Designed miniproteins, single chains, continued (3). Designs and how they scored, part 104

Each design is a single chain, and the fold is of that chain. pLDDT is the mean over its residues in the fold that is shown.

## One batch from the design tools (miniprotein)

Design m11833
Fold by ESMFold2-Fast:
Structure m11833 (fold): chain A 84 residues (1-84)
Amino acid sequence: EEAERKSRELARWIARRLMEVAEQFAKDILETYKLYKEGKLEEARKKYNLFPPSEKGVKDAEQTLKNIEAVRAEEEARRRALAS
């Protein structure tokens, strides 16, 4: 059970780090797309290195942020339930 506990802790740590990376990437995509819509091409180029975000990429980024917010809200609700 000790090995299972440590495995679960590691899996949770990895999942949280992956969510943080996904959140940052999604925010960068949306900010870059906003700058493109505003005609600020030079500022947009400073936010990504290689390619402009696709329409699908923008929608995926928006959905990623919504999913992350939902997961965090559920985690917070569960923490409150366990604390009471």
Scores: mean pLDDT 75

Design m11834
Fold by ESMFold2-Fast:
Structure m11834 (fold): chain A 88 residues (1-88)
Amino acid sequence: SEAKKKKEFEEKVKKLIDWFEKNKEELKKEVEEAEEELKKYKEKGVEVDPQAKENGEKVYELVKKMLENPEEREKLAKELVEKIEEVK
């Protein structure tokens, strides 16, 4: 049923947004700490695996965008849920 799939999708999006709102301060702190550590590694010339770096930067960029743009949180949460469902 399309109605059931839509309801399940909307529930997943709502749960993700609720989780994000509850963990917003901790996520902000983790992003700031990660950015500071990445800056230190760059200054020291530490070689980081290119694929891991690219994937990590994309995740941090997404979380940072959700933190800075409350109006886009629902859109970004929907995109994240869709991407997760495509991998299953």
Scores: mean pLDDT 70

Design m11835
Fold by ESMFold2-Fast:
Structure m11835 (fold): chain A 61 residues (1-61)
Amino acid sequence: SDEKLEEINELTAELHELMSQLSEEQKEEFQKKGEELSSKSEDEQIEGIKELTKEAKELLE
């Protein structure tokens, strides 16, 4: 749905901002995980991006 696409775009923007503060190695890992999510359902993409955002925040303290 359009609402889910908007949420995915918003979550992706937040994740990219956090990733900009990670090491090059960590950025590569998160990029790969993000690409794997693009083949999943919208619900799985939302959940996966939220998990990646949480992981990125934990790494940044």
Scores: mean pLDDT 82

Design m11836
Fold by ESMFold2-Fast:
Order: C-alpha cells, then sequence, then structure tokens
Structure m11836 (fold): chain A 66 residues (1-66)
C-alpha cells in the first residue's frame, strides 16, 4: 500500500515521525516535497492498518492513499 504524508508542526515533531517510520522494517519513506513523503507499507494488513491508525491519530500528519 502506498500513501502520501503531509507533515506539519515543529521540526522536532516532523523529524520524530520520519525516524519512527525509518526504524520500521515494514515501512519505506521517500521525500516527495518540503513537508511531503511517500510511504510504502509491507507486511500484513493488520500491521499496515496499525501504522496508518498511529499516523492518523497525530493532528500534525495528513495521510492520503495513492
Amino acid sequence: MTYRLTLSGSVESQIGIVLRLIGDPNAEVTPDGPNTYILTLSGSEEERQAIIEELRADPNVEVEEI
């Protein structure tokens, strides 16, 4: 599954989100703009859903399926 992430808030908050995703073996993150990233998720549907729900719970993260 592939998603576009738009990050807002502080630089420290944005770095924390990117580092969280880089540390996940089922997540691949590539820059797509100044505050936008393409997220590719592997693993089970449950594992992918858990990551997406975590990201959507953050008010500084916008998640769009592409």
Scores: mean pLDDT 82

Design m11837
Fold by ESMFold2-Fast:
Structure m11837 (fold): chain A 66 residues (1-66)
Amino acid sequence: MSVLEEALTYVAKELGSDTVSPEEAYEILSKRSPLLAEAILRLARSAGIDPRERLPASELARRMEA
């Protein structure tokens, strides 16, 4: 599992959901790792992903890593 997939899975669990958005990941992760939170938001923008779109953590990570 990639660092991105682990981080996004952690956020989904914190939200009590099976899906997560880049914006939700940024809000939750910014408290623990602001650099990772910013990287996630930038990677989503670079991949053409709407920061408000909610996807399964594994799918979101895969699209961001493409």
Scores: mean pLDDT 82

Design m11838
Fold by ESMFold2-Fast:
Structure m11838 (fold): chain A 63 residues (1-63)
Amino acid sequence: SGRQEAIDLLVKEYGMSREVAERVVDLVEAGRTDQAGALLILEGGLSPEQAAEAVRRVEELLA
């Protein structure tokens, strides 16, 4: 499913814990993309540009 692919993307390519990846995917599914990006920056240490790219890739997998 797109959800599992999105979680695996965040864990394997962006180094997120599964718990953080699941929270990010939940926020994107809820349309809360700004909060998803903020979580990737705060918990994942991603730059704003990396976080925005990761959120877009998650949105594509969930579509």
Scores: mean pLDDT 88

Design m11839
Fold by ESMFold2-Fast:
Structure m11839 (fold): chain A 74 residues (1-74)
Amino acid sequence: MVKEEILKKFEKELKEVVEKAPEVPIEKAIEEIAKIAEKAHKELEEKIKDPKVLEEAKKRIDELARKAVEEIRA
C-alpha cells in the first residue's frame, strides 16, 4: 500500500533524526523534522488520489512530527 510505504519511510527518517537530536543543536533537529514532514506531504500528494486517505495520512505525518519535536525538547 502506497500510504503505508510513505508512512514507514517517514517514521524511519524521523527515528534517525530523534536518535541524533542529542548530538546537534535543537533548532537543527526541529528544522530537519520539518523538512522530512514537508517531503512526506509532497510525496503523499503526488501518489495518493483519494482525498480522504490523503488527509488521514497527512494528519498522521503531522502527529508523528509533533510528537518527535516534543520528545527532543524534553
Scores: mean pLDDT 81

Design m11840
Fold by ESMFold2-Fast:
Structure m11840 (fold): chain A 71 residues (1-71)
Amino acid sequence: GALLALKLADEYEKNGNYEKAIRIYQALVERAKDPEAKAFYYERLASVLEKAGKTDEAEKWRQKAEEYRKK
């Protein structure tokens, strides 16, 4: 389930394994159908990319998160 995937991604982030965390968040984004869930996972993906030094890619996904946020 998504909760277990989020916990696993958090553990990879804490260990500096950003590539594995990125892969999990990408899978969560692809499987999410609700716009709020997509926005949440895009924001998480952007945060990990920023920690990995991929700042330009992180900004791209933050913009996607804003697109999916409900106002």
Scores: mean pLDDT 83

Design m11841
Fold by ESMFold2-Fast:
Structure m11841 (fold): chain A 85 residues (1-85)
Amino acid sequence: SSLKEEALKLLEEAKKLAEETMDPEVAKRVNELIEKAIEALKKGDYEEALRYADEAGKLAASHGDTELTKLLAEAVKILEELKKK
């Protein structure tokens, strides 16, 4: 579905942004969660993808990265729509 492709694109962009904007050790932790979200999304496990994407967003927010937090929140919103179907 186009929503699945949009969520995947947002998660991949979030990985790049984390690498560019965060301390390397924090970027690794955020990107581990994003990678788990991408894996779950590819499997069609939208609940698991949502959980990992939300955790990544909370971690980004705790480190003050507003742009990354907003990007992950958009991915979460799309994953919530996929979960409803």
Scores: mean pLDDT 85

Design m11842
Fold by ESMFold2-Fast:
Order: C-alpha cells, then sequence, then structure tokens
Structure m11842 (fold): chain A 73 residues (1-73)
C-alpha cells in the first residue's frame, strides 16, 4: 500500500539524517584537532565525502516521497 511505502521511505530518511548528524559530529571533533596532521586531514576528507554521498541519497528519497504525495493528493 502507498501508506506502507511512505512509512518505509520516512524510516529510511530518518536513518540517513541520523547517519549525517553522527558524521558531522565526528567531523567537528576532528576539526578541533591538529589540522596540520595529514592523517587527520585524510579522515576529514573521507567523512566529508561520506556526508556528501548521504546528502545525495537523502535528496533522492525526499524527491521520491514528494512524487508519492502528489499521487495521494
Amino acid sequence: SVRQKILSLIGEILRIIGDIIELERELEKLKKQDLSDPEIQKKIEEIEEKIKELKEELEKLLKELETINKFIT
């Protein structure tokens, strides 16, 4: 049913938002450390890339949810 699909999408959206918040928290923690350290800089770049990928996934799910809402309304 459409309602089950909406609830499933909301669940996935909330999970991704949670993952983004956790990664942004780690990023803030790393940025408070010595930024001249190449290992810290590498970890920052890896986390920023993961956040970017998750934000792109989130945008796709939000667009899918919007499309479903247009069919219900």
Scores: mean pLDDT 83

Design m11843
Fold by ESMFold2-Fast:
Structure m11843 (fold): chain A 77 residues (1-77)
Amino acid sequence: MREELIKRATELMVEAARAYRAGDYETALKLGEEGAKLLAKALGLKDVSGDAVAALDPEGQEIARAVVAAGLEAYRA
């Protein structure tokens, strides 16, 4: 379901940020790519690009921002 995809994408973005902080850049890249694919799937997009996200309705834009924000906060923590 879409909610499950959003949750998993958020988890992958958070784990990617943690791997990056640990110096495991290869794992961070892989997890980030998987998270981006799941986010794209949840939003009905082929890929997550700024232009594609900007073309979404307000709900889709809010979901994309929330997932990215979670990853960014994990990177800072």
Scores: mean pLDDT 74

Design m11844
Fold by ESMFold2-Fast:
Structure m11844 (fold): chain A 55 residues (1-55)
Amino acid sequence: SMEEVNEKLREIIRKLESGEISFEEAEEKIREIVSKLNDPVILRAALHDLRELGK
């Protein structure tokens, strides 16, 4: 399940980098994926990585 989560997160990041989706849409998709884990630490880490890409 964590491998599947990581793969989905990488796909969202790729789409963000290609300009296919907005930063806000990427945040929403990440929250949807991580909400299934009910882990706020993982959510915070994923959002931090996303913001680092946005610089």
Scores: mean pLDDT 72

Design m11845
Fold by ESMFold2-Fast:
Structure m11845 (fold): chain A 85 residues (1-85)
Amino acid sequence: MTKEELIEKIREIVSKLDKEQALQAVKIALEIAVKNGVITKELAEEILKIVSKASKEGLVEAVVGIAEGLSLEQLKELLEAIEKL
C-alpha cells in the first residue's frame, strides 16, 4: 500500500467517525507526529486547541494534514489506532 493509499483510507475511516471520535483521531495523529519528531509537543498542543473548535470536516482535514507529514510506517500505526475507535 502506498502512502497516498494509506492517507485516503485514513480519510475514509475518520469521515465515518462521529465528531468526538474524529477529535480522538486528531489527538492520536498528533501524538505519533510528536513521538517521531515531525512536530514539537508545544505545536501539537496549539493545533489541538484550534481543531477542538473545528467542524467534523475540519477534523477530517486536520488528520489528513498531519498524516501528510508521516512516514509509511507511522501511517500504518495511525491507521491501526483509528480502526480501534
Scores: mean pLDDT 86

Design m11846
Fold by ESMFold2-Fast:
Structure m11846 (fold): chain A 77 residues (1-77)
Amino acid sequence: SAEEQGRYRFLASALARFSHEDLRHNPAALAEFLSAVFGIPVPEALKSADGRTVLRYFADQLGLSEAQKAELLGRLD
């Protein structure tokens, strides 16, 4: 939908503000940023998770397609 595509584009744009190093070494900052932006609470388990796990969690919560998730996760490589 247009809303899903809008959320995907916003998330992709937000990720462009984080370097690959930031995403790898400070996943807690990514989790806090996405939580604040989308109003989705961060589970305790995610506070010690890697950046890929954090990104997958938020993509799942936002209802993104598998193709959209793959594109976002590719940004961490």
Scores: mean pLDDT 74

Design m11847
Fold by ESMFold2-Fast:
Structure m11847 (fold): chain A 58 residues (1-58)
Amino acid sequence: TREEALRLLLTGVPGSISRGLELLRDAPVEELRAVIEELKAAGRDTAANLLELMVDEL
């Protein structure tokens, strides 16, 4: 799930981003933070910011 979600979020296509976020909805906070760091490293700031908001709501 993490690998699948990360792949979808890295593509940057709107439909893929939405699907990737849904796959991570029930993920533990540690996994979410790891994905955020990977997205930031890849320059996917929008997807990283969306995940940061999800973590803050947990």
Scores: mean pLDDT 73

Design m11848
Fold by ESMFold2-Fast:
Structure m11848 (fold): chain A 73 residues (1-73)
Amino acid sequence: AEMASAEELREAAERNVEKAVEAAREGDLSKAAAYLAAAGIYVAAASFAGHEETAEEMRELRREAIREMEEIL
């Protein structure tokens, strides 16, 4: 199986986090939750692939997005 690079996984998580925040601003909580969950899957994939520093950076981005979503909602 082809493994995504740490950079590809980080970029995928960042895109999903951005989409989650945007969906929250639009009031689509189901869509926001789905994008946030997808970002979490990319974090898990990075950790599973041994990219632990990247996974931790992605976890912090996800935490920041949750804080932003809480302020929007």
Scores: mean pLDDT 81

Design m11849
Fold by ESMFold2-Fast:
Structure m11849 (fold): chain A 62 residues (1-62)
Amino acid sequence: GRAELIARAQALIEEGRRLKAEGMELLRTATTKDEILRGIGLVLRGIGLITEGELLLRRAAA
């Protein structure tokens, strides 16, 4: 139901925010190319999860 969709959306957004924050922390402290690429990957995955969660939340509100 709607409550289940909202809960799933919130979980995706929260996980995405964690990954984005972790990636940004890695980028701030990165000293190697591998660390930079790993940080970028985490940020992109985080943004993807946040976007999916926001789309799901918008659909639940419709």
Scores: mean pLDDT 88

Design m11850
Fold by ESMFold2-Fast:
Structure m11850 (fold): chain A 75 residues (1-75)
Amino acid sequence: EAVEQLEELARRAREAGDHLTAEHLEELKRKYEEGAPLSEIAEGLRNVARFARMAGRHELAEQAEEVAEQLEKEA
């Protein structure tokens, strides 16, 4: 589910040493749990993907974009 996908991405970011990306992903999870629409969470994930790419974390960025696309289909 969306919460599990966000948690998994945050865990992977931490394992890679990218604590900033992990923190952004945790913020998106909190917003989702507070009732933010899936479209807003998907937009946040695309922004996280851009930050990950700038940091050289291309695989993490690609995974974040994939999750964003899935959430937009559910919205």
Scores: mean pLDDT 80

Design m11851
Fold by ESMFold2-Fast:
Structure m11851 (fold): chain A 75 residues (1-75)
Amino acid sequence: MEELRKALEEAVEKLEKNPNDKKVYEESVELISKASGLSKDDAELVVDAMRTALAAGVPKEAVVKAGLELALDLK
């Protein structure tokens, strides 16, 4: 759980700074997949949800919480 939360926080930080960077997207998927044990497809769902929330102006802490809840539901 703590490793997954840290990976989500790191991914959100990178996605917020570089929202349209394909490499940042790929790195975020890899980080979440590795920390959670989710497939890449499921990790992409988590990253896409976080990107959508960030683009909508949702606060970073709330985005991390939503990403964590989704990742746990996909397990």
Scores: mean pLDDT 83

Design m11853
Fold by ESMFold2-Fast:
Structure m11853 (fold): chain A 116 residues (1-116)
Amino acid sequence: ELEERIKALEKRLAENPNDADVYFELGKLYYDMGKYEEARKYFEKAIELKPSADAYLNLGRVYYKMGKYEEAKKAFEKAIELDPNNSAAYRELAEVYKKMGDEEKAKEYQKKADSN
């Protein structure tokens, strides 16, 4: 099942090596597998081809899982820049600030998440 899904995505890349949606799907799959370095590379490639709030949101989640909170913060800020109504990005940014020990910023962004 997982192997067949990977084969299907690899076949799609062989047919179109610049398919941002395939790189995004691979990023999500590798994230679900706990392979965060591979997930990061796929999301970065998806963003290179087609920047989107969802791609930056998922890249931020990868950096957060890797303990790279400064990189996670920047990715979530980019997601908010592209979609100011993305409540998930505000919520995730609040969690990053909490991990960084900035309780005031964490509360600020949690309030913004609850308002969007």
Scores: mean pLDDT 88

Design m11854
Fold by ESMFold2-Fast:
Structure m11854 (fold): chain A 78 residues (1-78)
Amino acid sequence: LAEEARELGRRGVELARRYLEARRAGDEERAAALERELARVEAELRALLEELAARDPAAAEAIAQETAARIAALAAEA
């Protein structure tokens, strides 16, 4: 569970990076496709983090915070 959440978090960060790059390049189709993938990964991660929080709230909080911080850093550098 925690391992799955960390993996989805990493995937989310990578998709966010690609999405921002597509947006900067003006690649509308690629940006739209990446946005849909991001939405799916975010929904899956949220569900896993909710389940993990019931068992190990510290791990859930750490994974959520790390993922959010990495995405925020990418957005700030846009």
Scores: mean pLDDT 81

Design m11855
Fold by ESMFold2-Fast:
Structure m11855 (fold): chain A 68 residues (1-68)
Amino acid sequence: TLEEEARRIVEGGLAALRANPDNEVIRRNLLHELKSLGLSDEEAEEVLRLLEQGDLEGAVRRLLKGLR
């Protein structure tokens, strides 16, 4: 489902960020992935911000809101 796919993206992004928190390439790749799903720049940055705060459920919810 769309929700399952959003959760996979968010979980993968969080794991990548935790492994290399200051890695600009990982941050840019996540933003590109989120925007490829139809999110605006602001929406993608908001999801990334929630991931950087460790708010997995908030990031999933925000991503799903941006897709609808």
Scores: mean pLDDT 80

Design m11856
Fold by ESMFold2-Fast:
Structure m11856 (fold): chain A 78 residues (1-78)
Amino acid sequence: MLEEALELLKEAKRYIEQGNKDEAIELLEKAYELLKPVNPDVAKTVERAKEYIEQGNKDEALKLVEAAIKMIEQLKKE
């Protein structure tokens, strides 16, 4: 689950960087569902990133996605 969520977040980061907002939101929602039952702190960070994208603040969203990726990498990804 953590490895799958990590890959979804990395994909979402690429879509945010490319300006593909809708695809980024879809991937963040999937990552949130995977993370919510196992790591609520990372899940909350992903939820906030999605909210910033919806508000049009892509720079803050990108920083939060990067923070979530780093948090998962500090945990156990395999």
Scores: mean pLDDT 82

Design m11857
Fold by ESMFold2-Fast:
Formats: C-alpha cells, structure tokens, sequence
Structure m11857 (fold): chain A 72 residues (1-72)
C-alpha cells in the first residue's frame, strides 16, 4: 500500500472538497482525504492505495480541484 501527500494552491469549500474526495474514491478505489486551508488558499491531498490507485487518484483529485477553482 502506498501513501502520497501533496498540496495545491487552490481552496474550495469543505463541502466541495468532501464531494471531490468521494468522487475520486468511487472512480479509483483509493482512499482520499482533502484538507482545505482557506487562510492559506491551499488544499492538502492525501491518497492511499495501490501504486496504480494512488497515481490515478492524485491526477483525478488535482484535475477536479483545479476545475472547481476555474469555475469561480
């Protein structure tokens, strides 16, 4: 099992972060946690699973977070 953590310079609502985490978990099978830091304008992404699940989840989570930021 692999764990990866990274931060993106985007801040979404806690509700939106939870929705994104669930969507990524359903599509990839990885465990996904998103921690929003609105004071710093960042979101921390934590993904766990197989190597393939972690890679897919990291790409998907990043894409969805950037898409939500672009809608604002």
Amino acid sequence: MVRAEFSLPVSVSKEEADKIAREVEEETGARVELEVDPENGTTRVVVEGSREQVIAAAIKAGSLLMEEEAKK
Scores: mean pLDDT 81

Design m11858
Fold by ESMFold2-Fast:
Structure m11858 (fold): chain A 55 residues (1-55)
Amino acid sequence: TVLRAAAHDLGVSVEELRRLLTEYLEGRISLRELAERLGISQKAARSLVEAYRRE
């Protein structure tokens, strides 16, 4: 749902986006690193994480 739309907008696969979000939630990467890997702001990355957590 939200992952598919976000992955399309960011030009990444749904699977890759899910992996990065999971790595962040497991504490393996920082919010800054998540944002850098996706090419977005830390604010946008935080909003994406919150949307993912609510699914």
Scores: mean pLDDT 81

Design m11859
Fold by ESMFold2-Fast:
Structure m11859 (fold): chain A 65 residues (1-65)
Amino acid sequence: VAAEIEARTAARVAERTGNATVRRGRAFSEALGVTITIEPAERTLQNEIETALITNEAIAEAAAA
């Protein structure tokens, strides 16, 4: 069902986006030895682009499943 595919796609997007953001933040903090805070406004556009790319991949995978 279409709704089920959409739900799976959303879950994959959230998982990939969340994991990528967390890993990136931690890697930067560890490498620099500092705690970093990323301004939401500055990341909004980048997050949109990344989310769109991840969503596209997730949709393709969900459709193939």
Scores: mean pLDDT 54

Design m11860
Fold by ESMFold2-Fast:
Structure m11860 (fold): chain A 74 residues (1-74)
Amino acid sequence: SPDELFAEGSQALAEGDYERAVKLFEEALKNATDKKKQAEIYYLMAVAYERLGDEEKSKEYREKAKKIDPNLKE
């Protein structure tokens, strides 16, 4: 389920496996129907990309998250 994939991605992110986290979040996103969950996934993808040094993708996904859920704005 998208919630299980999100949990696995979050665990990978916590463990420092940023490339695995991105892949799991991409799969979670494909199956996420809830906008709140999509915003959370985008936000954590932005964090993962920042840790990978991909500032452009980090900014892109942070913007996507904020557009869906402005409360993620800081």
Scores: mean pLDDT 83

Design m11861
Fold by ESMFold2-Fast:
Structure m11861 (fold): chain A 100 residues (1-100)
Amino acid sequence: MLSEEEARALAEEQDRIMADESLSPEEAAERIVELAKERGADDISVRLPEMTPRQLALAEELARLAKENGLRLTGQFGSPEDARAWLERLEETYGPVVKK
């Protein structure tokens, strides 16, 4: 279980991994999941401010890996309307996604 400061540091590191274009969406998702497990996090926060194709692919891989590893996926999205259709498809495939 993470303190507020530790949770913030984890989120900032996850944002850095998401911004690293040298990583594939699958590689980035695996690193984020391993980082969360290493730090004892109960959930993974996904930030999709621009909802780029890479961000959407990364979020889908994160949802799959989170389900496989017993972690909860929480989302922060740039557009509620665009996010709705994407979340509906994601939840059909990988189960429920929690919004924050």
Scores: mean pLDDT 69

Design m11862
Fold by ESMFold2-Fast:
Order: structure tokens, then C-alpha cells, then sequence
Structure m11862 (fold): chain A 100 residues (1-100)
């Protein structure tokens, strides 16, 4: 089973990859960086409170959903959108497999 620490590391890697994608497209503003940081910190706090694998998975999937929403809102072209979708899809699959 995936641990809270492994779930947080997976979320951190997803955020880092999304930041790189947005930076390359010129969409990574200080405001976008702050929004992504807030989502990550909230997920970290909620994961500390989660007691079951189902609760941990729920927290992590909600965080990924918010990361995807922010990233896709600021994506400027179809290629950037597809790169974001691939990062999010892989992270979802890794979380679902890790907690089951």
C-alpha cells in the first residue's frame, strides 16, 4: 500500500511537472505558482488527518483535480493541454494502484 509520504511525493512530482509545462508555454505566473502551492499545502494538511487508504486516495485525487483545473485553465495551446492531461492521468493511475 502507498503511504501518506509516497502520496505527497507523487503530488509534489505532479505539481513540479505541471510547473515545467506551464513555464515552457509562458503560462507560469506568480499567481499560478501560488495557487498550485496552496493546493499542495492543503493536500498535505488533509493527508495528515486521513486515517484510511480510501481517505488518503480521496484527498490525493481531489488535489490532482484542482491542479488539473488550474493548469488547464492557463494552458495556451493543444500540445500543452495534452502534456498536462498525460501528467494528471499517470498520477491518477499511480494513486489508484498504490492505494488498492
Amino acid sequence: HMTKEEALELLRKAVDEIRKILEKSGALTPEVQEELDRIYKKAEEELKKAKTPDEMLGVALRALSEIARIALKHAKDPETIEEIRKVISKAVDELVEGFR
Scores: mean pLDDT 85

Design m11863
Fold by ESMFold2-Fast:
Structure m11863 (fold): chain A 83 residues (1-83)
Amino acid sequence: DKEEALKKAIEHLRRARKLLEAGDRVGAIQHVGEAVEALKKAGYSELAKELGDRVGQRIAAGDDAGALEVVEEAIKKVEEILK
């Protein structure tokens, strides 16, 4: 079910946001990975790839604030799809 997969994706993204705000990069990466898989199952493979690539690049650069921005953008996009 696409709607169920999208709801799972947004739950993982919201968890990743809280973990990044708390400085837990490892936990945030795990939840972003779960959101990527949920987005793929929902048929949003391009959004999933963009999310994974951009978060990975920001984290690799030591840019936690930039990674948080990418996660927040993804939350807004999933919220718009669910409306």
Scores: mean pLDDT 88

Design m11864
Fold by ESMFold2-Fast:
Structure m11864 (fold): chain A 107 residues (1-107)
Amino acid sequence: MEKLKEIKERALKAAREGRPDEVRQAFVEATKLGASADELIELAREAYELAKDNPEVALGVIQGLLDAASLMPDEDERYRLLEAAVELAKEFGLTDAPGGIREVERP
């Protein structure tokens, strides 16, 4: 679909321009148009490389993969998106899972 290509191009432009919310929304839109886990992971790697000097956009890419996983009907593809998000989070320097940070803050 030409629309999926337009969404991917928009996501990469948003990553270059420092727009985390637009990057995140592009992953949601691509998933709703039937983008595969492989296509979403490839987009995430490209956007992350463009955003590695901008932590807000890097987090937007990671969150976009998590949002895409929540919308993915296939369990295997969902798992692959979650694994990709964890891998990028480790590369970004997020060594702890979000749950680990929450456990430390537990009263």
Scores: mean pLDDT 76

Design m11865
Fold by ESMFold2-Fast:
Structure m11865 (fold): chain A 87 residues (1-87)
Amino acid sequence: MEELLEKARELAEEANRLAEEAVRIVREGGSAEEAIRLFREAGRLLKEAMLLKAKAEGKLTPELEAEIEAKVEAETAAGEAAIREAA
């Protein structure tokens, strides 16, 4: 399970990097389309990281998997809407 935990950590770090880049693009008056693309990729990686971490910790249930998916989807949608409004 150590391998899954390490992979989850790597994915979470990459997700954070992409999300920060998306925010920077919006702040600099860049492409909203590019910012949304990066933010969507960040959400995808974050979901995978959270699922792998839960699996590594022996906590992954169908209910938790659904909760993680719903939470990441909602946060990603909110972030995309914020980027579109800011652009």
Scores: mean pLDDT 82

Design m11866
Fold by ESMFold2-Fast:
Structure m11866 (fold): chain A 55 residues (1-55)
Amino acid sequence: SEEELERRIRTALENGRAALASGDEVVIRVALRELRKLPQTPELRALIAQLEEKL
């Protein structure tokens, strides 16, 4: 459902930002894998790019 997808996107964005703040390579790689499974919006692509820069 759309509501379930919205919840998943919100949780993944929160987890991705936490991973970025942590600087932990393993946590960042897990977050990247999860974010890449979601529909790619400009916000999602920007966060993915920021996470990739930390590797």
Scores: mean pLDDT 84

Design m11867
Fold by ESMFold2-Fast:
Structure m11867 (fold): chain A 78 residues (1-78)
Amino acid sequence: AIPAEVAAALKDPAIRAAAEALLAAINSGDREATVAAARTLKGLLPDPATRRALAEWIAGQARNEELAAEAYVILTAP
């Protein structure tokens, strides 16, 4: 199940599109696309708690653990 705070954030079409792009990049094994998509998503989410919740959810959906970890670090950075 999607956590309520993640579901609420994904109601924003820009955030949903950025999260979907990040998952696609991670699952394709494209590091450059993953870093770019993670930075884009971070810019749309000024609240650190919401970024952490979404980062945890994305990591749970991702099929590439190494790139999921790299995206998580970018999303949770100050």
Scores: mean pLDDT 85

Design m11868
Fold by ESMFold2-Fast:
Structure m11868 (fold): chain A 52 residues (1-52)
Amino acid sequence: STIHWFNSKEEALKYQGPTVLHNRVFGVESEEELEKILNDPSAVSDPALYKK
């Protein structure tokens, strides 16, 4: 399951958008992997999503 999206709902909403980032976070099965995506701007296609 998507641990970050359910456990950190408010934080996920800050980075959420009808875009690629949300799809990647949704498919993540480990918290460390999802945190890597958020901390790695090169891993996300649209960096504006994780700024607000």
Scores: mean pLDDT 44

Design m11869
Fold by ESMFold2-Fast:
Structure m11869 (fold): chain A 66 residues (1-66)
Amino acid sequence: MKTLAVLPPPGTRLDYNEIKKVVDEVGSGEVTMSLDLSSAYVTVPEEKVDEVKERLEKLGYKVGVL
């Protein structure tokens, strides 16, 4: 498992359902949101990290691998 840090596009907040859909489509993972929806941690299998990162970045999120 690897954890990704996810930040929203400038001037907006995270959409939990949008992020969760990406994670669910790759088959396994967990999404943990900050209480103010300003940041999230997404934990996925190592082999899915690049796919999840690309999908979230295409949606406008900034993604860092931890």
Scores: mean pLDDT 80

